# Designs tried in a protein design run: designed miniproteins, single chains, continued (4). Part 96

Each design is a single chain, and the fold is of that chain. pLDDT is the mean over its residues in the fold that is shown.

## One batch from the design tools (miniprotein)

Design m15328
Fold by ESMFold2-Fast:
Structure m15328 (fold): chain A 73 residues (1-73)
Amino acid sequence: MYTAVVGYDSSVVSEEKAREYAKKLLSTKYDLSKVEIVVDPSSLLPKDNVTIIVLDENNKTVEKTVVPVSDVL
């Protein structure tokens, strides 16, 4: 089972948009039934980017994707 952590600034991106984009991106490479999507709406994160980090069952980073906020909105 994988965990996908979606980091974004909640003042710029809604949780709904962040989750929808993450599902769309991850569905190209992963079986979504085996991926838990966790949101991290932190004001300490860059406002210009959304970051998606995929972790394996041992919390090891398998993939990191950084996308412009304009692609998520």
Scores: mean pLDDT 79

Design m15329
Fold by ESMFold2-Fast:
Structure m15329 (fold): chain A 96 residues (1-96)
Amino acid sequence: SSSQLSSLFKEIEEKLEEAEEILSEAERAIKAGNYDKAQELLEKLGELLKEIDRLIKQANSVLTPEFARQMTLLGFRYLALKGERFVLERILEKHK
């Protein structure tokens, strides 16, 4: 239903914003040489990304054409977060 999809989109957007903040904090921790804190933040980000993936899949199952653009933009934000998390994890591996 439209009400279910709107609720899912709101939850996805809120979690994406939280994930973007965690990613920024992890990047700052790496720049400061605080690799242990960065590792904890990237692990927390990984858990949040799993929740976002579940919500995106649920939204896709009830998606209607008028929301296709919004879903696509949320999907791109999710993929960007996954990619940058992967790069930061590779940087941390060099300091272990």
Scores: mean pLDDT 89

Design m15330
Fold by ESMFold2-Fast:
Structure m15330 (fold): chain A 82 residues (1-82)
Amino acid sequence: SITVTVEVDGETLTVEVTNGPVTIEVAGRTVTVDVDLANKRALILRYIAEQLRAIGYELDGRWDEARAYRAAAELLKKLIEM
């Protein structure tokens, strides 16, 4: 497994990542993302999808949901950059 640390809105999260479902809990919201550490294309597409979800929630003023999806996107970004 890989240990990844991400920061979202001044909150620091440390997540242990392996292939398969990875669960991120932020602001009482849970987001699960399936990761394949060997499939960079899938990681990039999921990163884009989670960023778009976060933006959608921010436009609706749903900040807790937005924060959870931003955390998921930041985790995926760190995995892409590795």
Scores: mean pLDDT 84

Design m15331
Fold by ESMFold2-Fast:
Structure m15331 (fold): chain A 109 residues (1-109)
Amino acid sequence: SMLEELRKKAEEAYQEGLKAYEEGDYETAIEHFEEAARYYKEAGDWYGAFRSYLNISIAYEEMGDLESARKYFEEGKKYAKKFIESTDDEILKGVVEIAVAVGETAIKK
């Protein structure tokens, strides 16, 4: 299906982003995570969109660009909210709620 193809493309982009991040290539990691976020959003996969934006935020923090890190974290929170409101997975919902709370605490200081 179209959704399965979009999710596959999103996951492939996400994995390329993780690989670039581990190699210290944060600019390339961000490009791949932005592509992953786009495909996840098109697929209605709000958890995938959230984790992609969270990793973009983390990559910007590693680069010392705190303004971009905050911007992408705030974007990611929109998809965290969509996921929390749409999911029956109470464990994964709790994980996302904790990730948002931790990021909120770091950004406010």
Scores: mean pLDDT 88

Design m15332
Fold by ESMFold2-Fast:
Structure m15332 (fold): chain A 83 residues (1-83)
Amino acid sequence: MSVSPEVVEKVKEVAKSLGIELSDRQAAGLAGLVALAVTGDISEEDAAEAVAKMLGLSLEEARKLVEAVKPVVEEGIKQGLIG
């Protein structure tokens, strides 16, 4: 899955607002996992568990991050910036 630099930067800004610093690779991975949940390829719970493992976060922190990033990812999919 490819994620545009614009989506990566927006995801990093959202994460930073929650006190989480992400690399470009981590932000792209987060966006990809959330995109799979938005499209119904995986559940939102599966996405949160994968994010928690990828970023070393608690499941509660990962759920909050997934929820906060979801609008950015939904818009990115709509604009063809995630695929």
Scores: mean pLDDT 85

Design m15333
Fold by ESMFold2-Fast:
Structure m15333 (fold): chain A 81 residues (1-81)
Amino acid sequence: GMESKRKVAYAVAEKYPEWNPYVATIFPYADEKLRKEALENGFEFDEEKGVLLPKSGDLSKIASKSAGAAVIGIGLTSNVK
């Protein structure tokens, strides 16, 4: 659900702070634990690019951060207000 997807966003941002506002966009070759969590939250590993993407492959969700429709892409930006 959205709650667990946000937990993944926080875990990724702690490890990769540069991805903070768009953590759901691209998980650059996440470690085994984060990869497993992402797979359970509707992500799939794209071996061609070596990243974890939303299962639908819809990266447009990252750009719609304000809509909250992205899997976890904007989860951390809510805390910066």
Scores: mean pLDDT 45

Design m15334
Fold by ESMFold2-Fast:
Structure m15334 (fold): chain A 115 residues (1-115)
Amino acid sequence: SVVERLGRAAGRLMASLAKLYGEDYAKTVLDQLVEALRQAGASDEEVERFREIALKTYDEELEKIKSLTPEEQEALHRQASAEVARAFHELAKRYGASNTPSGVAAGGALGARPP
């Protein structure tokens, strides 16, 4: 499902962000993605499944990413960010324009520096 693909992409993105900016920032990004998913029209069950898959993928990828070079980490970050953006675009089409997540919330999760 799109929710499962988004969960896996979010988990990879979180692992990349935790390595670059720390776990607290990665958790903030997860919360932003959860809010964007709810705004898109996802059910509470879909949101819980997304969070579960994202956290499981995060744990798995966090072990792998610790061994990567800076160049490999940057490539993983770019790939994961693109996958999250694509999955959100697919969800926006499914739920319709009225339930599309705000560009600010999605943009914040995908490109903002920590304060």
Scores: mean pLDDT 75

Design m15335
Fold by ESMFold2-Fast:
Structure m15335 (fold): chain A 100 residues (1-100)
Amino acid sequence: SFTIELTFEDGRKLTATATPVSDRVYNLEGELSDGNKFKGNLIKLSDDHYYLRGIFEEAQVFFDGEITLKGNQIELSGTFTPLNDPEKEVPFKATGTVTA
């Protein structure tokens, strides 16, 4: 298991724990600094490229994005998609770190 810490463009922070379920898939559980809980998966596409997907449960927002890893540094680009209004998707970026 390892910890991911992400800072979004609006200054909110996500802290998540990645737990391996296979060689390529991790279960993700985390929380935003505003109290929104995140549940999802990390999928390893290559040694430095991952796909992140999940849901912010309170907000009812689907969240997915592509991760580039440089050492322990994360760059994330993706979209927020409200489950009650999927046409209102919003692009975002975040940066962060991985710790073992």
Scores: mean pLDDT 85

Design m15336
Fold by ESMFold2-Fast:
Structure m15336 (fold): chain A 65 residues (1-65)
Amino acid sequence: MVPVPTSVEEAEALIRELAAQLPPAVARVVEHEVAKLREKYADDPEKLLAELIRMVRSLQALLDA
């Protein structure tokens, strides 16, 4: 069980670990979405963290299915 991240860096590390369990093409899409979130919320790190946590949870659900 992966703990809930408390920082942007921790969330990105967890997303990378989860994406490594997916096919390379899917992992690339995940990396692109993270980059888009960083650009969209460049001035709001709290919203960025919340969106990254949401992505972590979505990836965990996909891998658990």
Scores: mean pLDDT 78

Design m15337
Fold by ESMFold2-Fast:
Structure m15337 (fold): chain A 82 residues (1-82)
Amino acid sequence: MTAEELERLEEMAKRLEEAYKNKDTERIKELGLEAVREGRLGLAREAAALLLRLGDVEGALEVAREAGDEAAVAAIERNAAA
């Protein structure tokens, strides 16, 4: 990673943590989708996990689908099917 890429990753992670502390599911979803667009799949996966923890199953599914994480999509869909 370049120094700029590392700084961007750290800034996004900080914003994700702040959104989670505020229980702002819309902001977490936005940050997760932005992470997918930037190829930061680890951060996108973290965003999806935080959305699940806050009860936003649909937001978590959208982030996981955009990330191409088929295993995460399948796990979320199984948990949603009561």
Scores: mean pLDDT 79

Design m15338
Fold by ESMFold2-Fast:
Structure m15338 (fold): chain A 70 residues (1-70)
Amino acid sequence: GPEEVALQKAIDYAKRLLRQEVAAGGDAHNEHNIAAAAGVALEQFNLPQEKLPHVLQVLRQEIESGKLLL
């Protein structure tokens, strides 16, 4: 539904923020950087704070599986 589409866009946006962080010499495995990217992405797509754990879980899984840079 529309919420699932918005969540996927937020995840894709957070992944872009993490890739930009890595390009600037930062660490995508740093939990502070992951949380900051997730929070900014939720705010950018006007999604509620209750979605933060879901976005964090997906980001951690994609980083662990090597999918962040794809």
Scores: mean pLDDT 83

Design m15339
Fold by ESMFold2-Fast:
Structure m15339 (fold): chain A 109 residues (1-109)
Amino acid sequence: MREEVLRLVRELARERYATDPSKEPPLPKEVRLFLAEIEIEHLVELHPDVSPELVELARRVLEHGIELGLPGGLISRMIRRALTSPTLEEAVAKLRELAEREGVPAVAL
């Protein structure tokens, strides 16, 4: 029962953060944080060789992005950029480029 619910929530979180931000349903901040934590767990499972520093950066981006009310699709793009980068320095550089393009405040990094 609980595992089936977690699987469904992970699937919905993945689909939600991969979709057009303009079509994202409004959710309370606490629910968004819960779904974000599940997405981080799922991404760590998909990328077991990723460095702990990149995982921590992805978590920070998720937490700050939700705090700032950023669209889920943008947050998803930011965490994917972080986790697919070979180094922390490259991840930060790519996130700054994306943030500048999308008008995201520096505190989201």
Scores: mean pLDDT 64

Design m15340
Fold by ESMFold2-Fast:
Structure m15340 (fold): chain A 73 residues (1-73)
Amino acid sequence: SVEEKLKKLIEEVEKWLKEHGPEWYAKDPQLFLEFLGRIQEIIERALKENTESAIKKAKEEIEKLKKEVEEKV
């Protein structure tokens, strides 16, 4: 289901943030908070569209954002 896929995406993001977030926040809190805001916007957009295509796009955007951040930190 769309809801189940979205829940899994949120859980994956929360796990990544738990593993890497504390160190990154300590190093650059402003960049970390900006990243969290962008993730929230992506997830909210997927929720509003409520389609499998929107969830797939959100997952791809979040993965790109993770890579961008890992490169900068």
Scores: mean pLDDT 77

Design m15341
Fold by ESMFold2-Fast:
Structure m15341 (fold): chain A 72 residues (1-72)
Amino acid sequence: RPVTQEELEIVQPLFDLAAELARQGHLELAQRVRDQALDILQQIMEGKLSLEEAREEVERLLAEARAELAAL
């Protein structure tokens, strides 16, 4: 099925972070964050993840990516 605007808005912060990481030259981390965003969208589309669970997962992944960036 097509992705809804609400579903896209939930994962948008991960895509924004991936784009920023790519601009800063952190290409491998950027690719991983983008792949994580796509995986969450797929799980929502397959009914394996609720919108609330997806929001919590996005917040967790954002914190994880920022911690990894701080360790570089």
Scores: mean pLDDT 83

Design m15342
Fold by ESMFold2-Fast:
Structure m15342 (fold): chain A 146 residues (1-146)
Amino acid sequence: DQDKRTQELQNLLKETAELLKQTYVQLQDIYAQTQSIAQQQAATDPAVGEVLNAAAQSLQNAAVSLQNAAKLAEEAVKDPSKAKEAITAIRTAASSIGRAAFLLAEAAFLTSDPKASQVLMEHAQQLQDARQQLVDLAKRMESLLS
């Protein structure tokens, strides 16, 4: 039933677009907190400050990928012929989030501040959870196109 397969794909694209928008809002909050921690660490631990600046840059790159993926997912809901392009963008966004999560975890390991370490690890885990959800949704959509 080709119509049911198309409807399932459209539903997954809608769900993914919503998740991408929610993840973008979460990532903006993580970015602001990462900049605040970097500023606090810069005077006492410059090496940790540099890793946090790299994490902030990676978070900005992830934000751009998330916005692009959300736009393409919304376009693919209206035009299923764009689904493959949307899925590729979703996988790119997931990869960018994974890189940001890795850098936050590295900063958490390197900092001598236990409170900063806890916050950075929590944020790294939140981003890793979002990455995994996006990868799982992409796999489900790919199976509907094969």
Scores: mean pLDDT 90

Design m15343
Fold by ESMFold2-Fast:
Structure m15343 (fold): chain A 67 residues (1-67)
Amino acid sequence: SKNRILGFNYINEALKKIEEGKPLSEVKELLLKGAEYIGASQSVIDEIKEAKTYKEMKDLAKKLLLG
């Protein structure tokens, strides 16, 4: 669906921002947008908000891409 494609684009952009060393706040914003477009549950959204490191963000991004 269009929403799934948009969600994946945001998640991939978040991963790119991690590789570029961008602030966690910027990565988190993109990952939250991606999760919303995919229709992730509130529990997943809360996990993204609670993440404190690039590694946690990257692991969450990969899980969202796998479905």
Scores: mean pLDDT 85

Design m15344
Fold by ESMFold2-Fast:
Structure m15344 (fold): chain A 93 residues (1-93)
Amino acid sequence: MKLRLAKIAVTLALLTGDKELIEKAIELLKELSEEEQEEVLEFARRAALLFGLDEEEAEKFVKALKEGDVETAVALARRAAAAYRARLAADRA
């Protein structure tokens, strides 16, 4: 259950750039086992790439989540959300 909630929080944070969702994802990660944390962090890396971050930005996002760096994680989530919105706008042109 907590593992799925962490993945959902990461996905919603990348869609919205919402600081509270980043904070919730970091909180949930701390409650997981080391193996479950690795699974969520790999999921977060792939999701960040899917939302339009490059490899370097995705690695910074994962590191920020792992280290509890809310400010960096929020900044990168907002960039991902902006990239996603830009793609939606282009598809409707």
Scores: mean pLDDT 84

Design m15345
Fold by ESMFold2-Fast:
Structure m15345 (fold): chain A 83 residues (1-83)
Amino acid sequence: LREKVEELLKKAEEKLKEALAALKAGDYEAAIEKADEAIKAAREAAKEAEKAGDKELAFEALLLEGLAGIVRGLAKRLLLQAK
């Protein structure tokens, strides 16, 4: 169960890194897509951690979800301002 949460957290981190790379490259649409994938993985990780009673992993998942949300918001804002 903990291994499943850790796997989802790693996926969320990987997608967040991809979102940041796209953002740096000026590919705001790709950054939004990757951020959405990171948010989804982080939410699943948080839900699984809560079921497992692991508050520490649940907190890590919620933090990753928040960070991915910030990246998504920034990418969306920059995409709109590019017009």
Scores: mean pLDDT 84

Design m15346
Fold by ESMFold2-Fast:
Structure m15346 (fold): chain A 99 residues (1-99)
Amino acid sequence: FKGGSVASLEKTLAGATPMAVILFLHEFVKDFDEIWNAFEEEERIALLNTLTKAIKEYKDIIPVSIKEKLKDAVEKEIKKNPNLSLALRTALNNLLAAL
């Protein structure tokens, strides 16, 4: 993911094995602030939509610890930035609903 775009992430997750999705989510929650701050708003929305789709598809196999860490990261982002755009806030809430 270090040299990837959101489009590369979408490709990776669309054809990913369940284990590859779990490993990606583990890395993503660990480096959340770095990944998030590297992206513009449109890229953040695309990332959140891609993650929401992957979580819905693989919900039963994603460890509870990863879901809880991701939920915590998303809730902290919403709390930290009360002036989030409606589109970005909707994408964050959709991800929370999928967890």
Scores: mean pLDDT 74

Design m15347
Fold by ESMFold2-Fast:
Structure m15347 (fold): chain A 86 residues (1-86)
Amino acid sequence: MEEVKKLAEELKEKVKKLEKALEEGNLEEAAKYLLEAEEIAQRLAELVHENPTPETQAIAQEAVAYIRETLLKHEEEARKVAEMLE
């Protein structure tokens, strides 16, 4: 539980940095934070899979929704970042 909460907080911090980079048009920094956020999201998913409770699932769902909403707010810039990573 504590580790799940800690990872969710770290994920939110990376997403905030991602959003700032997208707002500034720094696509290279945005790509970096997107990859870091994806790594944390994967680790969070693994922990939830190991300890599947309603509470851990809710925390993970909220964190993933936060990433999705951030990318949707900056859809054009997020698309450019995705193109850079391919």
Scores: mean pLDDT 79

Design m15348
Fold by ESMFold2-Fast:
Structure m15348 (fold): chain A 73 residues (1-73)
Amino acid sequence: MTVSREQLKKLAEIIRSVLPKETADKIVAILEKINAEKESAEASDIVEEVKKALGEKAAEAVRNALESILEAS
């Protein structure tokens, strides 16, 4: 499932609201990197990059936030 740049920005906002600042900043940095490199990204690729960098718990938070955004699309 494809995630647009606008959806990535919404994801970053949700992550900043639900996670501690230190963890949220690390996730947002990954999202900003993806957004800079691609016009759109696969939801699974986004989750996998977060999982590789920050582990399962961070990846679950991103997955849950993505589900909320993609349901609205």
Scores: mean pLDDT 78

Design m15349
Fold by ESMFold2-Fast:
Structure m15349 (fold): chain A 85 residues (1-85)
Amino acid sequence: MEKVEEYLKNIETALERLEELLKKARENEGKMTMEEFLEELTKEGNEAAGALLKTLRLGEELRRNKDEETEKLLEKKAEEIEKKL
């Protein structure tokens, strides 16, 4: 179970850093989106940025579809993770 716990911590830390970076980029330029920022980093060979970009795109597709089924699936996954921990 330690792998799941560490993975969640790493995701949370990465998300916090991304939110802060996005906030700074938005305040500084107002032109750079999180997608553009991650694309640039991915182009430079940053694998972590590539993984985050894929996660962001997936999240946006799920929100765009407004699919209640998909939201329920995400909630169930979160509950399963909590029960495993």
Scores: mean pLDDT 58

Design m15350
Fold by ESMFold2-Fast:
Structure m15350 (fold): chain A 74 residues (1-74)
Amino acid sequence: SELEKKVEQLLKNLEKAAKTLDEEQFRLVLRIAGQELAKMTGDPSLAALGAELAATKSKEEAVAALREAARQAA
């Protein structure tokens, strides 16, 4: 679906950000990604998850967790 394609593109951009940005910049991008995923899917819990992962997880773990949740919501 169009939604699944947009979700996958955002997640690919997030993976690239994890490799190229410093930790502080990545945490900001992760919060924004959660908010965008919430808008795209209609699931506000994705915004809360993005904020939580930005505070508590490594870049790789944060991307993996948000990817799993976003795909379930799409």
Scores: mean pLDDT 81

Design m15351
Fold by ESMFold2-Fast:
Structure m15351 (fold): chain A 105 residues (1-105)
Amino acid sequence: MEEKKKLEELLKKVAKKIEEELKKAGIDAKVEVAVHGNTVYIKVTSKKDPSQWVVIKATIEGDEIKVEVASTTIKDKKTLETILESVKKALEENLELLKEAAEIS
């Protein structure tokens, strides 16, 4: 279906925006995004140390995005807080792309 290709393209764009925001915060990471309804799952994997990763669950509630850690191997609280803040900011700045992806998924 063309919708599946559109979803994959939108998720890739969102992942790139999150990677750019993380890089501004000094974090060089690979980002993978999956959407299921109003829930977004973001996997952030350190390029410096691929054993360090976090899966973030983001819930879209109107114009508000709530982020929480679903699973992580990162033990440094400061690094986790920086990742969460950067991800939330990137998602809020790209909310229209997320809403479009959620509508397709």
Scores: mean pLDDT 81

Design m15352
Fold by ESMFold2-Fast:
Structure m15352 (fold): chain A 60 residues (1-60)
Amino acid sequence: SVIEEMAQRMAETAKELGLTALAPAIAESVRTGSFKLEDLEDTPKSRALAQAYRAFEAEV
């Protein structure tokens, strides 16, 4: 499903950014619809995650 694809891609992006411990939680928040961009801290890694999420959302 589209949601599962987004969850997997976001988890992979988190791992690439060195956020390996957060990857399962990020995937689950995408699956449940609880992932909120505004809840992310304003850091370079959080901005990269937000950009990835917006790109995937625009793609599907």
Scores: mean pLDDT 73

Design m15353
Fold by ESMFold2-Fast:
Structure m15353 (fold): chain A 61 residues (1-61)
Amino acid sequence: ANKDSVTASKYLADLQELANKYGKKAAEVAKKASDVMRSQTTKDAEKKVKELYKKAKEELK
């Protein structure tokens, strides 16, 4: 994987960690991010996963 792929994977891992801590709501965001990574180009996936992580982090404060 290139740098972009690694970056998207990092945000996905962070989202999965939030899912473990906060349950179903965070798990839904992690699943959505995983679907984005599967269907989108690396650049599009990275952007969307980063935005999902930021939103989830703010909501779960």
Scores: mean pLDDT 66

Design m15354
Fold by ESMFold2-Fast:
Structure m15354 (fold): chain A 83 residues (1-83)
Amino acid sequence: MTLEDLFELVEQIESNSGGKREQIEKELAEIFRERLPDLDALVEKLKATHDSETARELFLQWLREKAPLLVEFLERLLAENRA
């Protein structure tokens, strides 16, 4: 998952959360601002992972720790768009 994919998912969350987008974006911005070293470590793990499904799981696990509200909506959105 790229940052573009993340922003696209946030846009879709806006349509489903009725204005909670700003709150989710604020949470996401806080992660990037304060967790850049953690993000670098995550990127290294993703680069070492040849399986996209495993990489996605690692990324979601990291987000669940840093932004639980975003992860909850992301998981719901992914379940709806997987088909």
Scores: mean pLDDT 61

Design m15355
Fold by ESMFold2-Fast:
Structure m15355 (fold): chain A 87 residues (1-87)
Amino acid sequence: SAALEALLRAATLELVRLARTADAETSSILLGVAGEVQAMLSQSPAEALAVLDGVRAKLERDTRLPEDLRAQVLALLDRVAAAVRAS
């Protein structure tokens, strides 16, 4: 749907924006997540949800990310997952 595509693009841009203000290691992690979210534009809902579950699990265990930033990214991924399930 157009709404899902708009959300995926907005989420990708938000992750890139966060990466620009981060240190090199954090930026690399955030750009990786942005790439996974962008790839969802060409994936089935089932494929997208499987990718989101994997990314979420990795981020929940990743102590390299500042806790507040990790929480913000996880909340963003939850919004993406909800939109994919609704489409």
Scores: mean pLDDT 85

Design m15356
Fold by ESMFold2-Fast:
Structure m15356 (fold): chain A 67 residues (1-67)
Amino acid sequence: KLEEEIKEILKKINGLEEVKLTDEALKSMLEGKEIMKKRLEESKKEPDEFVKIQEKLIKLAEEIEKK
């Protein structure tokens, strides 16, 4: 469930890099990144493919933040 949702979010994030984001939308994305970062830290006890997907999501969110 979470893995599938993360893949959908990654797909949307890739699309967003081609469109201008409002300050409000960018803020929501950054908040989502922080939540995912926290979940990644908590899931370190059970590292698997899910953790790799979360790492990708965090990286993409950070790239959006730097824009």
Scores: mean pLDDT 62

Design m15357
Fold by ESMFold2-Fast:
Structure m15357 (fold): chain A 94 residues (1-94)
Amino acid sequence: SEKEFELVRWALNLAASNKTVEEIIAEFNKKYPELNITSFDELLEKAKELGISEVEIRSTARYFANILGLSEDDPRVRVAAAVLLIEYELEKKK
């Protein structure tokens, strides 16, 4: 869908930007201040709460890494992958 494309594009651009993990978390917190997520560990706890597995995060990180020419172990692609999957679950609940 067009909305799914927008979510992918935003998350992908977070990883593609010259941002640190902390800066990516800050951008997520600006978009979803009601979730009060201030660290990658808190983001991963939210992903787990929403039923998102580590396998899904790794698969999405690999997808982003392939598009951006980065390593799938790059923390920026991992945090962006978690962001995308959390946004997908939040949109399903609307």
Scores: mean pLDDT 84

Design m15358
Fold by ESMFold2-Fast:
Structure m15358 (fold): chain A 76 residues (1-76)
Amino acid sequence: SSKLEELKKEIEEINKKIDELNAQMAELLKKKKAAEAAGDKAAVAAEEAKIKELQAEIDKLTAEREKKEAELRKLE
């Protein structure tokens, strides 16, 4: 059905977004580690804030994906 194909596309787009955010998370973790090594407490705090916001976005997308996957299973 069109709804089944729409859900599959939405899940694929969420997966792509999560992959992009995970790549951003890896870079923020590297920057935080570099700031910690430099003793730059302000930079560490700034990167921790960005990491927290990014993790919240990943968590929201993961929850959306789980809901769409549950809907997809009911249609299959």
Scores: mean pLDDT 89

Design m15359
Fold by ESMFold2-Fast:
Structure m15359 (fold): chain A 102 residues (1-102)
Amino acid sequence: MMEEEKRRALEKLKEEFPDIADEVREALVEARLRAQEGADPLEQLDALIALLDEYIKKKISVISNKALKYSLEGQRLRLLGAPEEEIERYGQLTLEYIKKLE
């Protein structure tokens, strides 16, 4: 079951963000699986955001990596109980960068 779920998640991410690195797609799927197994979701989100920042810093697929980063930052803020206004700001940034890919 987990192997099939991992393959489907990787394929979906490749279709949605074909220009992001395989390492990023694998890290996103792995973090989701670890969270389902009871790993700390904040630790997983911080690691993913750091990985995306490295690709953005290297100017690799900047629009796609920023869209993913803002989505993850919004999720992180929600887990921390941040004000809804801050969470909505990251939701808006995510949508703005997704529109740039269209």
Scores: mean pLDDT 80

Design m15360
Fold by ESMFold2-Fast:
Structure m15360 (fold): chain A 82 residues (1-82)
Amino acid sequence: ARPSGEELMAGILSVLDAIAATRPEEAALARQAAAELESLDASTPEGLRRAIEILRELAAKSKDPAVREVLEELVAALEELL
């Protein structure tokens, strides 16, 4: 079954926690992004669009190609809900 916005957001927060735990250079940015995402209403299209913006900003600031690839996959998953 297709995940809900809330289920996908929980998954995204888990991924950001993993990035913060395993990528010390990315940790501060990943934690900031997670805090911003936790403030959003993932049940609304407006909340999902803001989540996409936050993840794209994080990807643009990241120097790690693997982190950028993961973040772009999360953006694609959020766009499928819109």
Scores: mean pLDDT 83

Design m15361
Fold by ESMFold2-Fast:
Structure m15361 (fold): chain A 62 residues (1-62)
Amino acid sequence: IEKIINDGLEMFKELLKEVSYEEALDIVKNMIANRLKEKGYSETEIQSVVKEFEKKIDELVK
């Protein structure tokens, strides 16, 4: 999970060079959810990780 969140943070930073904040956030949220599904995580776990990622991004840009 930690690695997937960190990968998401790096991807988000790269995407911000090309797309809007909203577009970058949506793309990375979908990527995280898909990677967790591939690894067999439950929907509840996926939702928790995506929310944690959103909170981390929100904290970092303020």
Scores: mean pLDDT 77

